# Designs tried in a protein design run: designed miniproteins, single chains, continued (3). Part 56

Each design is a single chain, and the fold is of that chain. pLDDT is the mean over its residues in the fold that is shown.

## One batch from the design tools (miniprotein)

Design m9929
Fold by ESMFold2-Fast:
Structure m9929 (fold): chain A 71 residues (1-71)
Amino acid sequence: KEAEIKEVEARLAELEAKGGHRLSDQEALEYAKAHAKLALLKGTLGNLGVPERLQKEFQEILKELEEELKK
């Protein structure tokens, strides 16, 4: 659990260092997925800032992450 949090935080830091707001659509989805996973692990899901264009993809990602975290 803690190792997963650190891994997600490290990846988020990489994406933020790359410019955050200038992410490609693929990188933006990865950013949203990483934020969703981190929020689920910390119980802060309401703090996610997912771009509107990625909302549908984000909901599918949430389903997958919820299944992963239940293992």
Scores: mean pLDDT 64

Design m9930
Fold by ESMFold2-Fast:
Structure m9930 (fold): chain A 100 residues (1-100)
Amino acid sequence: TVETLLAQLRALIARVRATLDSMSAEQLEAELDKLDTATAVILTEALKQNDLGTAIEALELARDALRAIAERARAVGDESLYARAEQAVKRLEELIEQLR
């Protein structure tokens, strides 16, 4: 199921990236919430299986997607969403370093 969760995360990120430039602030917030949930699920499952490689890959994929969401939030003038996404990026970068 870790492979299925990773495929689902990749599909979510691909959808976000494909539609990012047309998203409203409300849509960006909803996608950030979905990304946060999906990342937590796969991280929990990968760590239970001692699959550090998948855990790191999921965190890196989520980090890069959050950076894209942050830039779009800034472009639409949602400073609070930008700050939330930026803080999430920092937390994921710290987790990646701890697991490496």
Scores: mean pLDDT 86

Design m9931
Fold by ESMFold2-Fast:
Structure m9931 (fold): chain A 72 residues (1-72)
Amino acid sequence: SAEREALLQRIYELARQKHAALRAGNLDKARQYEEELQRLVRQLTGDDKPPIPSEVEAEFARRRMAEEEAAG
């Protein structure tokens, strides 16, 4: 659904923003992104599912690798 696609896109963007904040040493901002990320992931998977969805994490990692490959 369009809502699922929007959630996945937002999760990916938040993960990137969290990584950038961690790289910059901004731990408070990274924590805020992590909290929002966990909330969206829980919304995507539902309360009865694990908070760390392997499929979503795998999709994020695959997209990150594709970006690095494209960059050379």
Scores: mean pLDDT 71

Design m9932
Fold by ESMFold2-Fast:
Order: C-alpha cells, then sequence, then structure tokens
Structure m9932 (fold): chain A 100 residues (1-100)
C-alpha cells in the first residue's frame, strides 16, 4: 500500500507527538519492567531502539529543512515504522499489566 506523502507541518507535528509517546512508553516500561518475561523485555527494548533510530532520522530531515518530495516520502515511511514500533511496545506492556 503506498503511504500518504506527509506535508512539512505533518512531519514536524508527527515527530513532536511521537517524542512524547516514546517518552511515556519508556517510563511505562521502566515502571512495569518486573512484570515482563525476559522475551517480552527483549522485544520492548528492540522496538524502543528501532523507534529511537527512526525518530532521529526524521529529525535529521527536519533539521536539514529541505523537505523535498523524496525527503517527505522518506520521513513518512520512517514515521510509519516508528508508529508500528511504538504500538508493539504498547501492546506488550498492556498484555503484561493484564497478567498482573
Amino acid sequence: VPLPLLSKEEIEEGAKKGEEVLKKLKEEYDRNKSLLTPEEAAQVEKNLETAEKNLKEVKKIIDEGKFSEEDRKKASELLEQFERSLLAVQMILEQAKARA
């Protein structure tokens, strides 16, 4: 499925909101770490690392300030992958809390 091409404003807002969600999920992970199996903890950490990497790449695009069609396409793809990683973390944490 072709991804929608985000505008400059949408990319900037997506990155900003994404940072807030990532921070909250890191805090939730730290708070609930003892509820996770070793496998779940490894999955959370890997997804958090992937999210951080993708967010840093989006920030590079924002910092460069060019926002060419290619930049916007790449940022849109990176933000989609970032959101998928955050969703994976959220689902694992919610499942772990439900077992407690």
Scores: mean pLDDT 86

Design m9933
Fold by ESMFold2-Fast:
Structure m9933 (fold): chain A 63 residues (1-63)
Amino acid sequence: GLDLLVRLVMHELGLDEAEARELIERAVAAYRAGDEAALKQIADEFGLSPAQLRSLAEAALAL
């Protein structure tokens, strides 16, 4: 579920729970909007590729 995804993001990226939840929420919002520029900006902020951020959003939406 979402709580498992949050914990995985915390572990992989060294984020706290609030930061991990914010990343997932921002990723999902940008993905739903089809906003490729926002996806790239968020990915750059967190040291991810845009493809990794898109995969994170897709994983969250599949839950």
Scores: mean pLDDT 86

Design m9934
Fold by ESMFold2-Fast:
Structure m9934 (fold): chain A 93 residues (1-93)
Amino acid sequence: KEEVIEVLLEMFERELELLERTIGERLSEEEREEARELIREEVEKNLEELLELARRGLARADETLAQARAAGNELMVEIAEVRAEAYRRILEL
């Protein structure tokens, strides 16, 4: 569904923003467009597999979030929160 693609694209862009702010380097617009196209195509072809990946991804994100908070790794906390939110939204669709 288009809603799943939208959630994944939002997750991808938020993760890139966090990484770019931390590292100080940016992906080119060409690289970003290629990644967006790949995400769209994979969702359209493999929706059932993607739902299973979302369940696994949510569990992993929740575990990573707990570990990152314990370690004081703020970047990984933010990334894990973004992933958990996105996967949760996909599973609630």
Scores: mean pLDDT 75

Design m9935
Fold by ESMFold2-Fast:
Structure m9935 (fold): chain A 74 residues (1-74)
Amino acid sequence: GIDTVSKMQANHIVSTKIKKVKDNGDLLSNNYLKNGDHDKMNKVKKDTANTIAYIRDVGYPEIYKTLRDQQLAS
């Protein structure tokens, strides 16, 4: 049904966004670690975690609602 399809699509979009944020954060934090910049490494890790939390808590519901509303209008 529309609800199931919207949830699957929203989950796919969100999972893709989270993976990109995590991969970029890991790359940047590892670069700072190798350079001995622990303060910037810790900031990147915290910013990455906060961004992922925002995507899960705010992004997912908004994407899901948008996709569901679009499918109902079609």
Scores: mean pLDDT 86

Design m9936
Fold by ESMFold2-Fast:
Structure m9936 (fold): chain A 98 residues (1-98)
Amino acid sequence: MEKEIEGEIYEALALIYLSIAKLNLQRGDVEGALDALEKAFNLVKEAYEKGYLSKETAKRILEDIKKLVEEMIKHASPDVRERGEKLLEEIEKFLKEL
């Protein structure tokens, strides 16, 4: 019961940060979008490692984060692009370990 509630909270928070990232990209705030995507990734990773999220749910959210990072990189400055590429590597590594 507690793990189900925690999983719902982590999923909701990750989806909120995905929405923040989309809004920041729409406004041209690429750095703000990256910050939101990094927070979403860390929430999914923590929730999965603690057993609060299923593999299927974690994979779905991570794939959504990955798509937004790929879109963000297209509009990024060199330093933000490097951060985005590093985040993609971490997401892909985690997806392989799921």
Scores: mean pLDDT 84

Design m9937
Fold by ESMFold2-Fast:
Structure m9937 (fold): chain A 102 residues (1-102)
Amino acid sequence: SLAEATARAVDEALRNPGSEVTVKAGGYTVRARTFESKEEALQALDEAIRDAREGRLVGAAVFKENGYYLVVEIRSDKPLTPEERERIVADLEALKAQLEAE
């Protein structure tokens, strides 16, 4: 499942800090990366927002774990509708604002 692929990507990324972990599940690709700084995580979110505007990113999340910022992105093999894209962009901009305020 997508949830199992996400959990696996998170676990592998936390075990291998600084590496890029990619797991595919059906029509989705989960990418997990760990960063040492908030600034690097914010840069990763800026990239995710750009990709969401291009219509292939379903969502992203940021966690603070074991002294790292873990950024998880979920991409779809199918392009998003304009309405889905706008929702995802708004969600990611809110996430970025929340992370900046922390």
Scores: mean pLDDT 85

Design m9938
Fold by ESMFold2-Fast:
Structure m9938 (fold): chain A 79 residues (1-79)
Amino acid sequence: SALENGDFEAAKAYLESLKGKVVTREELLEIARGLVSNAHKYTPEQLRELADLVEKLEVPEELRPLHRGIVTGIRSFVE
């Protein structure tokens, strides 16, 4: 919900809460749905910071293509 509403501080806090643990497929899909579909609700500077936080997440080997796609998708809105 925070990712979908353009609440930058809540989105940042959520992504920071995922640091230090291995992220699940469900969490990656929530990030994709929240940030890619709602990128227009964030400033370019906010999206760059959120994309950098997503990029730093620890993901299992099998989820690396999905993870790379999400980071690229978010960054496509800040070219």
Scores: mean pLDDT 83

Design m9939
Fold by ESMFold2-Fast:
Structure m9939 (fold): chain A 98 residues (1-98)
Amino acid sequence: SMAELEREIAEAEAELEELIKNGKIKPEDVKVARFQLRVQQLLARLLVEGVPVEELRRRMEELLRELEEEAETEEERELIERLRESLERLLEHLEAAE
């Protein structure tokens, strides 16, 4: 499952780079897509490593803060808020399973 997850993340990154290379993604959507990929990559790594839920929360929240500092458009900020909401739902589910 770890190797499969790492492969899926690498494939998603390669797909994004291919879309950028072929001009199939708008320049303004590239940053949004990269933000999504960065969140997905860190989340997958932390889940695979089996870190405590509180450490998972802290590290994901730190990444979201970094993305907020990098965000230049309202659409990018709205994405970060949606990612934060999705993270909270995931963390509630993980905490209920412990």
Scores: mean pLDDT 75

Design m9940
Fold by ESMFold2-Fast:
Structure m9940 (fold): chain A 95 residues (1-95)
Amino acid sequence: DRAAAEAAAREAARELAERLGVPLEAMEALLDSVATRKPVPEAAIEALVEAVVAELRRRGSATPEEIEILAEGLRRLLRGASGAEVEAAVERALA
């Protein structure tokens, strides 16, 4: 039912938001945009990218250059680039 589907989607968004250290509202906007094939709001893109950059800096396992490449790849994904393009960019950055 719709209510159960909405609850499940919200829980999935929560899990992803916690794992990536991003605001739940931004993650919900991302997942809705992906599911409906609509553009992700720019505010959500900015919030998601900023949170990912902050998390990578906190971990200290990635160089500043790797962080910038991952941030650019994430922006491209959220603005409608294919997942394959983002995956290739990340693999190249981490090689």
Scores: mean pLDDT 69

Design m9941
Fold by ESMFold2-Fast:
Structure m9941 (fold): chain A 63 residues (1-63)
Amino acid sequence: VEVTVTKENGVYVIKAVVDGKTYVGTGSTIGEAAADLMAKLADDPEAAARAVAEGYKAARAKL
């Protein structure tokens, strides 16, 4: 799993790549971006199980 966290024009962007599929969470805060990412990962329960801790942890730990 590859996770990147960036801030663009006041918006936090978190990208997670799982099995070649890209999930993107965005929000005005790190927590909101992580929550959005989690919601999108929930659309794919198998990917969510593999990336949920990594995506959330990386988003919160980096900033």
Scores: mean pLDDT 69

Design m9942
Fold by ESMFold2-Fast:
Structure m9942 (fold): chain A 77 residues (1-77)
Amino acid sequence: DLLEEIKKKIEEETDALIKKLLENPSKELIEEGRKKVKKYRELARLFLRTGHPELAETAQKAAERLEKAVKEVEEKL
C-alpha cells in the first residue's frame, strides 16, 4: 500500500535523523534538520489540502519531533 509506505518512510527518515543529531551533533546536521522540519510542515499542509489527514498528522508529528531534537542539540553546541 503506497500510503502506508509513505507513512513508514517519513517515520523511518525522522527516526534516523534524530538518532544522528543526538549521537553526533554538528552545525551541518542541525541545518539539515531545520530544512527537513520545513519540508515536513509543507508536506503536512499539502496532505491536509488533498484529503489525506492521517498522512498530514504523520508529517506534522515528524516535524514536531525533529524540531524538538534540533533545538535540544542546538542548545548544547
Scores: mean pLDDT 86

Design m9943
Fold by ESMFold2-Fast:
Structure m9943 (fold): chain A 99 residues (1-99)
Amino acid sequence: MIEEAIEHLEEALEHVHEAAQLSKDIFIEAELTLIGLQISLARELAEKGDLEEAIELAEFSRKELEKLLEKLEGEVKKHVEEALEHLEEAIEALREALE
């Protein structure tokens, strides 16, 4: 379950990086880059067994992406939507690992 959570966090990170690279708005690119750093930190926390902290950071990143989603269109929006799906799956896997 931790391995599954890490894989989903890595997938979410990849989609956030793609969205940032495709973004033509420098402020959106900057926000996506910061969210990517937070997802990367959540992955490292999960690898170290700091599951509660990883969940909190993944949830925070999910909320930030959801807010940003309202400003996005096209391929950038699609990548953010896929990142959100993977973040939700990662959070569920992390919660199961706490049991």
Scores: mean pLDDT 88

Design m9944
Fold by ESMFold2-Fast:
Structure m9944 (fold): chain A 75 residues (1-75)
Amino acid sequence: SKEEEVLKILEEIRKRAAETHPDLAKYVDIVIEEFKKTKNKELLLKQLENIRDTWKDRYPEIAELAEKAIEILKE
C-alpha cells in the first residue's frame, strides 16, 4: 500500500539521521507515530515538505527520500 511505502521511507530517513542528526531522527519518529494514530495525509504531506525544504542543502539524500514519499502520497 502507499501508506506502507511512505512509512518505509520515513524509517529509512530516521535510520540515516540517527547517528549524525539525532534531532531529525527524533522528529521523524514523532511523524511516524502521529501518522499511525491519525492517518492524516494532509499533515504528513506538510511534515514531509518541511523535512525536504529544511534538509535539501544540509543533507540532500534525506531531502530526496522526503520528496519520494511526497510523490507517493500525491498519487
Scores: mean pLDDT 87

Design m9945
Fold by ESMFold2-Fast:
Structure m9945 (fold): chain A 88 residues (1-88)
Amino acid sequence: EREALREKYKELAAKLAELIKNNAPLEEVKKVILEMLDLAIEANPEHRAFLEEFKERLEEAAAKAKSIEELLEIFEELALKAGEEYAA
């Protein structure tokens, strides 16, 4: 159900935005980002190995984050790096 996965992803994205706006605990923000990655893996089985490796790297880097801004910066940096590796 591709449509159901897309709707769940939109719901998690909205939840993430709400948590950021409300300055929620860092662990709640991390949980939503990881849930979004799990849905991305489920929606894109052809990229499973890549997305699982990305999730592992994000979990390691996120463990050192002290704020929501730092966590989002780490996520953006890793996403750009991953995009470069697969665009080459």
Scores: mean pLDDT 76

Design m9946
Fold by ESMFold2-Fast:
Structure m9946 (fold): chain A 83 residues (1-83)
Amino acid sequence: MDQADVPLLDPETATLEEILERIKLAMERAVENATPEEIERMEKLLAEEEAEFAALRSQLSPEQQRLLEEALAYARKLIEEKK
């Protein structure tokens, strides 16, 4: 269910876990409502994001690496399940 009453997270004070869960929830909603053509576009964008993450990985903190890796892996899973 959509929880329209869920408060917005403050990016400065939110934990990485809270940010990741919000990203996952947003991805789930986007993929659930996406057309096959939108899924193809999302897959292309995800591939670009994965390449950018790989290039920047050594410049990120361990916490940032974990958050982005988990978010990208989750997005990949959702897109593949929707095909």
Scores: mean pLDDT 72

Design m9947
Fold by ESMFold2-Fast:
Structure m9947 (fold): chain A 88 residues (1-88)
Amino acid sequence: SKHPVLEEVDEKEAAELEKKAEPYKEKLEELVKELTELVNELVKEGKTEEAEKIKEKLLTKVAEAMKKGDVEEVIKLLEEAIEELKKV
């Protein structure tokens, strides 16, 4: 058996998550692109600490939502993070 610490993602869990995400794929790609562009702009403006705080909080919450297979929660978290980044 693979050690749990060495498992990036279980293949079955990854396949189930991908299947659940399929209807949302285009929306997820658009949100990730907007988030990435906003983070890059803030870093360029010297607001790296504020951008990284929002990003770290988002990544933690997204990981929990993905573990639950809640793709709608992932979308909501990305939209909320984009709004927070726009306020920086």
Scores: mean pLDDT 74

Design m9948
Fold by ESMFold2-Fast:
Structure m9948 (fold): chain A 86 residues (1-86)
Amino acid sequence: GPPIVLEGTLAEVLLELSDLGVISVERAIGLILRAIGDSLDGKNAEEVTREILEEVQEENPAVVDIEITTVDPTDALKVHVKVTVR
């Protein structure tokens, strides 16, 4: 089928990936909690977001492209991302 493009905050896109069956709901929630924890630990929000999306892409061959479109330097959950699924 045609590729599906998901766009929004990291949390929104992770939940949409779970709705598509690419990842489980439990995995999506776990990654959201990890992003919150890493941000509270003072890690760079763009780097946290990139690491999470790269891990999702490595684990799920259906994820063919990832892009960070807008950064919030203090909160990884507010970072806007674009993910392409085949």
Scores: mean pLDDT 84

Design m9949
Fold by ESMFold2-Fast:
Structure m9949 (fold): chain A 62 residues (1-62)
Amino acid sequence: ATPEQEQKIRDLIVELGELPSAERVSELTGLSPETAAALAEKLYKITKGKTTEEGVREVLAS
């Protein structure tokens, strides 16, 4: 995937606040549904995992 396609997926994840469907990502980026699903999952884990880890650290520090 191109950096432009990855950025579109990241923007969609931020807008929805959840994992977008493979079909929606495929339509937005022009990638196959299989490739779109794999990239969306990877980017979602990075985005949500990092935010969740920071939130957990903040709660534990309180």
Scores: mean pLDDT 70

Design m9950
Fold by ESMFold2-Fast:
Structure m9950 (fold): chain A 75 residues (1-75)
Amino acid sequence: GLERARKLYEEFKKAYEEAIKNPTDKELVDKAIKLGNEAAFEASRVDEEGRKLAMEVVKDINKLKELYEKVQKES
């Protein structure tokens, strides 16, 4: 429900900020991606605003994946 979506989104935001600062840390990156997927899944099931939020979370996950892959190739 809405409460679960909110909690997961806040946890995702925190994990995402940590992962962006440490994009070489696979555990932090994986944690952020998992939380983001859960947040997007729950948010997409709430309403139209939730679906919009889910799309933004997915875009952030994709940016993090691109950053991680880029840093891996540079290393």
Scores: mean pLDDT 82

Design m9951
Fold by ESMFold2-Fast:
Structure m9951 (fold): chain A 78 residues (1-78)
Amino acid sequence: EEELEENRRLGKRLMEAAYTILRGVYEKTGRKVSEEELEKEARDLAEAWLNGIFKALGDTPEERQAGLEGLEEAFKER
């Protein structure tokens, strides 16, 4: 069933993005953080993003896909 699969894919992408962002932030600010703490913070952040996307965009796969694309665009620097 598509909605569950797309939610899992979106969650995984957000988790990866959150992990990458947080690691970069900690590296740039010189903060020392454990791998376990970093993973937990990334998971929490990704879950918050996922919930925010669903609440803001609604429950359709198309809206969630657009939100994911917008999120990826926001992470890029051009």
Scores: mean pLDDT 69

Design m9952
Fold by ESMFold2-Fast:
Structure m9952 (fold): chain A 62 residues (1-62)
Amino acid sequence: AEEERKKKELDEKVKKYKQQLTFAILFGIDVEKANEFLKRIEEAKTPEEKEKVIQEFDDYKK
C-alpha cells in the first residue's frame, strides 16, 4: 500500500518534471540539457532512479 502510493505520487511528479523540461525546450532555455534530462527520466524505471534524476535537475537549477 505504502509503496504503491509513493509510486503514484512519483509518477505525477515525473509528469510535472517532464512538463517543465518541455517548457524549457519551447522557450529555448538550455535545450540540450533539457533534452538530456528528459531522456534520463524516460529511461528511469524505478522510483529511486526517477527521484535521482529530478534531484539532479533541481541541483542544476540551483
Scores: mean pLDDT 75

Design m9953
Fold by ESMFold2-Fast:
Structure m9953 (fold): chain A 96 residues (1-96)
Amino acid sequence: MAEVKRGLADIYLGLGKIFERQGRYDEAAEWYKKAAELYTEAGDFVGAGIAYLNAGIAYRKAGKVEESREWFKKAADYYRKAGNEQLAEEAEKLAS
């Protein structure tokens, strides 16, 4: 079950990247958030952190600076859940 959810999350992360390359940043952020939810359900907290980090970057590119900060903080929280303090600190720096 977790393996299937992780595989689907990887596909959704890829879709987010495709929309981002097209300048469709709001749609990219939605796919990244869906990927993060699936990674979380699969217990892949690093994957969830990466997906939330990409959502924050997409919001920033969309001009939604305040919203981007909340997603960077969420990425940091998930990196901490994964036991990766260094990635958490890097994500927090993007939120400040």
Scores: mean pLDDT 88

Design m9954
Fold by ESMFold2-Fast:
Order: sequence, then C-alpha cells, then structure tokens
Structure m9954 (fold): chain A 78 residues (1-78)
Amino acid sequence: SHLEEGAKLLKEGRYEEAVRHLLEALRENPSENNIIAASIELQRLKKEHPEIVSKVLEEELKTETNPEVKARLEQILK
C-alpha cells in the first residue's frame, strides 16, 4: 500500500520523499479512512522531523485542491 511504501522510505531516512508519497496516496484516493490514516503518520513524522515535514507540507498546501486534505494539512502544521 502507499502507507507501507511511505513507512519504508521513513526507515531509509528519505523523509521528504515519504511525505510526498503519503500526500500522493491521499490525492489518488481521498477517502475519510485514508485521510485519517495518513494524518496519523504525518503527525508522527512531524514530531520526529519537524523541519523537513513542515517544509514539504507548506509547499504541498499551496497547490492542494481537496478541501478535506487541505484542512488536515493545516491542522498538522499547527
């Protein structure tokens, strides 16, 4: 799954790629369950690597068109 691939990238220290991969998974299937699951992973990642995660999320937020995904990204960035 996209979440499993994101977890593997995290173990490899590829944090920027992991965040972008999780966001791409949300864009392809923005179901409530997928938004919740990705939000949990992004919150954990932000706690461990705040600078990298905040940078990527701020960049992605500028072009995000899905209102549910946008609201979750804004909440994570707080």
Scores: mean pLDDT 79

Design m9955
Fold by ESMFold2-Fast:
Structure m9955 (fold): chain A 87 residues (1-87)
Amino acid sequence: DYLAQGDYEKAAEYYAALGDEYEAQGNYRLAGIEYAKAAQAYLLAGDYERAAEYAQRASEMYRKAGDLKAADQLEAAAERLRELAAA
């Protein structure tokens, strides 16, 4: 449904903007959470390229926050999403 895809795109843009704000404040854990939400919303919208971008950004934020396990999991998710974007 086109409406549902548009709703996910708007949600992703909202979460991405929140992530950018938290990153600018140096709150890397909250930035990582919001970027991960943006990645999930882009995935649900079918935008695999942007989903991969925000999963990678979330990984970087968790790494800065010292959560190496979450960072590694999100980096693996970003690689998988890049494969889906290339298909």
Scores: mean pLDDT 88

Design m9956
Fold by ESMFold2-Fast:
Structure m9956 (fold): chain A 68 residues (1-68)
Amino acid sequence: SVDEKIQELQRYADEVIASLPPEQAATLQEIVDRHLNVIKSTKDEKKQLQLIDEMLDQLDYFRKLVAK
């Protein structure tokens, strides 16, 4: 469901943000909050799921980038 995927996105975002220095953590938090607002304002469930998947991919990229 969309709600389950939003919870998964939120958990993963929190983990990535917690691994970053404070300044970078604040920037990523703003990006995540903005994307979540877009997802929540979207009434098409298929588009919501697509946006969630795109954000999860972005978070995975950020996590790998920081690990370098």
Scores: mean pLDDT 81

Design m9957
Fold by ESMFold2-Fast:
Structure m9957 (fold): chain A 55 residues (1-55)
Amino acid sequence: MVEVLELPDGNYLVFGAKEILEGEGIIKQDGGSVVLKPGGKLVAKTEEGVETVEI
């Protein structure tokens, strides 16, 4: 399961992924961790399978 944390700058940190498959609104990526803009979308591979995150 991925976790989503709201950052003080209004962006969102998504972490806990093994692999990032697709992303929209990505500001920064470091392995399985991504910073998304408001309205961004992420498709990630996790221990449980494929998960989609929409902000």
Scores: mean pLDDT 81

Design m9958
Fold by ESMFold2-Fast:
Structure m9958 (fold): chain A 70 residues (1-70)
Amino acid sequence: MEKAKELLKKAEEVLDKLYPHLTPEQRALFDENLKQWKELAEKATDEQLPEVIKRLEAMIKGLEYLLEKL
């Protein structure tokens, strides 16, 4: 639970840094994806949390990679 919240917070921070480099359409897409991840994390069972955490970590790495390349 705590780990998923930390990862969601980190994803929001990376997205905030990406926003100046994104089109309005891209921002809307990333905002919708983040919303879906928050809902998924809130609804996840204890058995599902490890997979959700793994996918969140992969998403954050992808966002950080995009931020590095712009």
Scores: mean pLDDT 78

Design m9959
Fold by ESMFold2-Fast:
Parts: C-alpha cells; structure tokens; sequence
Structure m9959 (fold): chain A 82 residues (1-82)
C-alpha cells in the first residue's frame, strides 16, 4: 500500500514541478528550458528572484513528500488552486 502510494506521489511530484514551471513560464515570460537550466545550476549561481522562487517551491514539494503523504497532498492541492 504505502509503496504504491509513494510511487504515485513521485509521479505527482513530477507533475507539480511541471505545473510550477508552466505557471512561472506564463507568469514571468521565461522559457521552460531556461527554468530547467537555472534550477540545475542553482547551487553555483545567484539566480533571479523569480527563478529562485521556482526552485524553492520545488524543494518544498520534495520536503513535503518526505515529511508526509498528507502534507504533500495538501501542497499539491494548493498548487493546483494557485
């Protein structure tokens, strides 16, 4: 049970990241590729505030996933609403 739910949550995380990227792309007018490249280089580079927000949200999603299924579900629901 838990393993299957965790696997599904993993898929939801990927969707959440994509959703965040899509919203930032539309909101700030950046390309998907730029967001991905900057997220990948985040540890070395000082990123624009908009893109730092994206990385922070992605980290929050992963943290929620590890912290608990309930927290992840709430976070994803709020991201969908936003």
Amino acid sequence: MYFEEIREKGELISKAYKLVIDKLKEKYGVTEQEIKDLVRNAPFMELPEELKEAIRKMNEIQEAYKSGIDKLKELLDKLEAE
Scores: mean pLDDT 65

Design m9960
Fold by ESMFold2-Fast:
Structure m9960 (fold): chain A 93 residues (1-93)
Amino acid sequence: SEEEKKREAMRKALEVAYKKFVELLEEYAKKYKKYKEVEIIKKALETYLKTGTVSDELQEATEKALKELDEEELKKIVEEAMEEGKKVAEELL
């Protein structure tokens, strides 16, 4: 069905966006020497995707890590990741 095709395209788009997001976060860590902060954020994302939850300790660590990163650079990373996913969705639809 068209609904099934749209769901599959969205799933693939989100997978591509996620991979791009992680790549850009790793580049950010190398550029700004924020390896510890990015590792905490990655761990929280991986845990959430795998289990649907994040422990209070990991959530607090992630909030502290996010405060150490530049909000404008993070927004740019999210936007670039979303654009890559959007391109995949457009090719599949």
Scores: mean pLDDT 83

Design m9961
Fold by ESMFold2-Fast:
Structure m9961 (fold): chain A 64 residues (1-64)
Amino acid sequence: SEKEIQQTELLILLFTFMRNSSKYMAEKVSHNPALKEKLQKEAKLLDAQIEQLQQQLQQLKAQY
């Protein structure tokens, strides 16, 4: 449905913002390797979720 498409697009936007924030923060904490690693792992997890949501969005758009 159109509502599901809109919700999925908003969720992709939110996760993209969070992913970019985590990457930015990881770059700024170069002197704290543990925190940098945590932020890099969070960004990688968000990348995977964004890819999954993009695939779902394409499937939703293909149906209607």
Scores: mean pLDDT 86

Design m9962
Fold by ESMFold2-Fast:
Structure m9962 (fold): chain A 91 residues (1-91)
Amino acid sequence: MKIKVVGIKGDKREVVYEAETEDLEAMILLLAVWLEEAKKAGYDEIEVEIEGDPEDAKFAQRVAEKTAKGLGFEVVESEFFGDKAVLRFRR
């Protein structure tokens, strides 16, 4: 699996975190940590891209949505494209 977290502030987009792992549990833990760090960094929006096995990517998408909501983000976009999930969160 691959995960990329993009921080958005105004018109600026920056890749803030990026990783690849075959371990779904490691990916979920990493995602939770990075979403919390992105919240602390003060981005207006955060985009998360998850790519991998369709079942794992779909599960990671659901975990990302729940984690973001738990951190106080609004889920403004959440789409699944078979082997890829794209999510956007707003403060």
Scores: mean pLDDT 82

Design m9963
Fold by ESMFold2-Fast:
Structure m9963 (fold): chain A 104 residues (1-104)
Amino acid sequence: STLQQRIARIDAQIAADPNNATLWRLRGHYYYRMGDYARAVADYQRAIALDPNDAGAWYALGQAYYQMGDYDRAAAYYRRAADIARAQGDDTMAAIADQNIASI
C-alpha cells in the first residue's frame, strides 16, 4: 500500500480506538516517511502522552526533530529513549539511541 493509504487505514483505527498509543506512533511513522515531520511529531507526542514508556516513540521524536534541524531536542529525546530502553532491558534500542546522540 502507499503511505497515504496506510494513513487512511490508521485514521479509521484511531477513530475507533483513540487511546491506543501504538496506532498514534504508527501513523507518526508514516508521516515521517512522507517527510511531514510536524505531523509526525504531533502523533508521537500523543503516543507518549498515552504510553510514556514507549522507548520507540521517544526515539522517533528525536529522529523527527533531527530532520527539522533541532539537534538539542533530538539529543534530549534520544537520551530519554535510551534510558527507557535500558530500564526495559532493550540494550539494542539503547545502543541505537546512544549512537544517534554521539552523531549530534
Scores: mean pLDDT 90

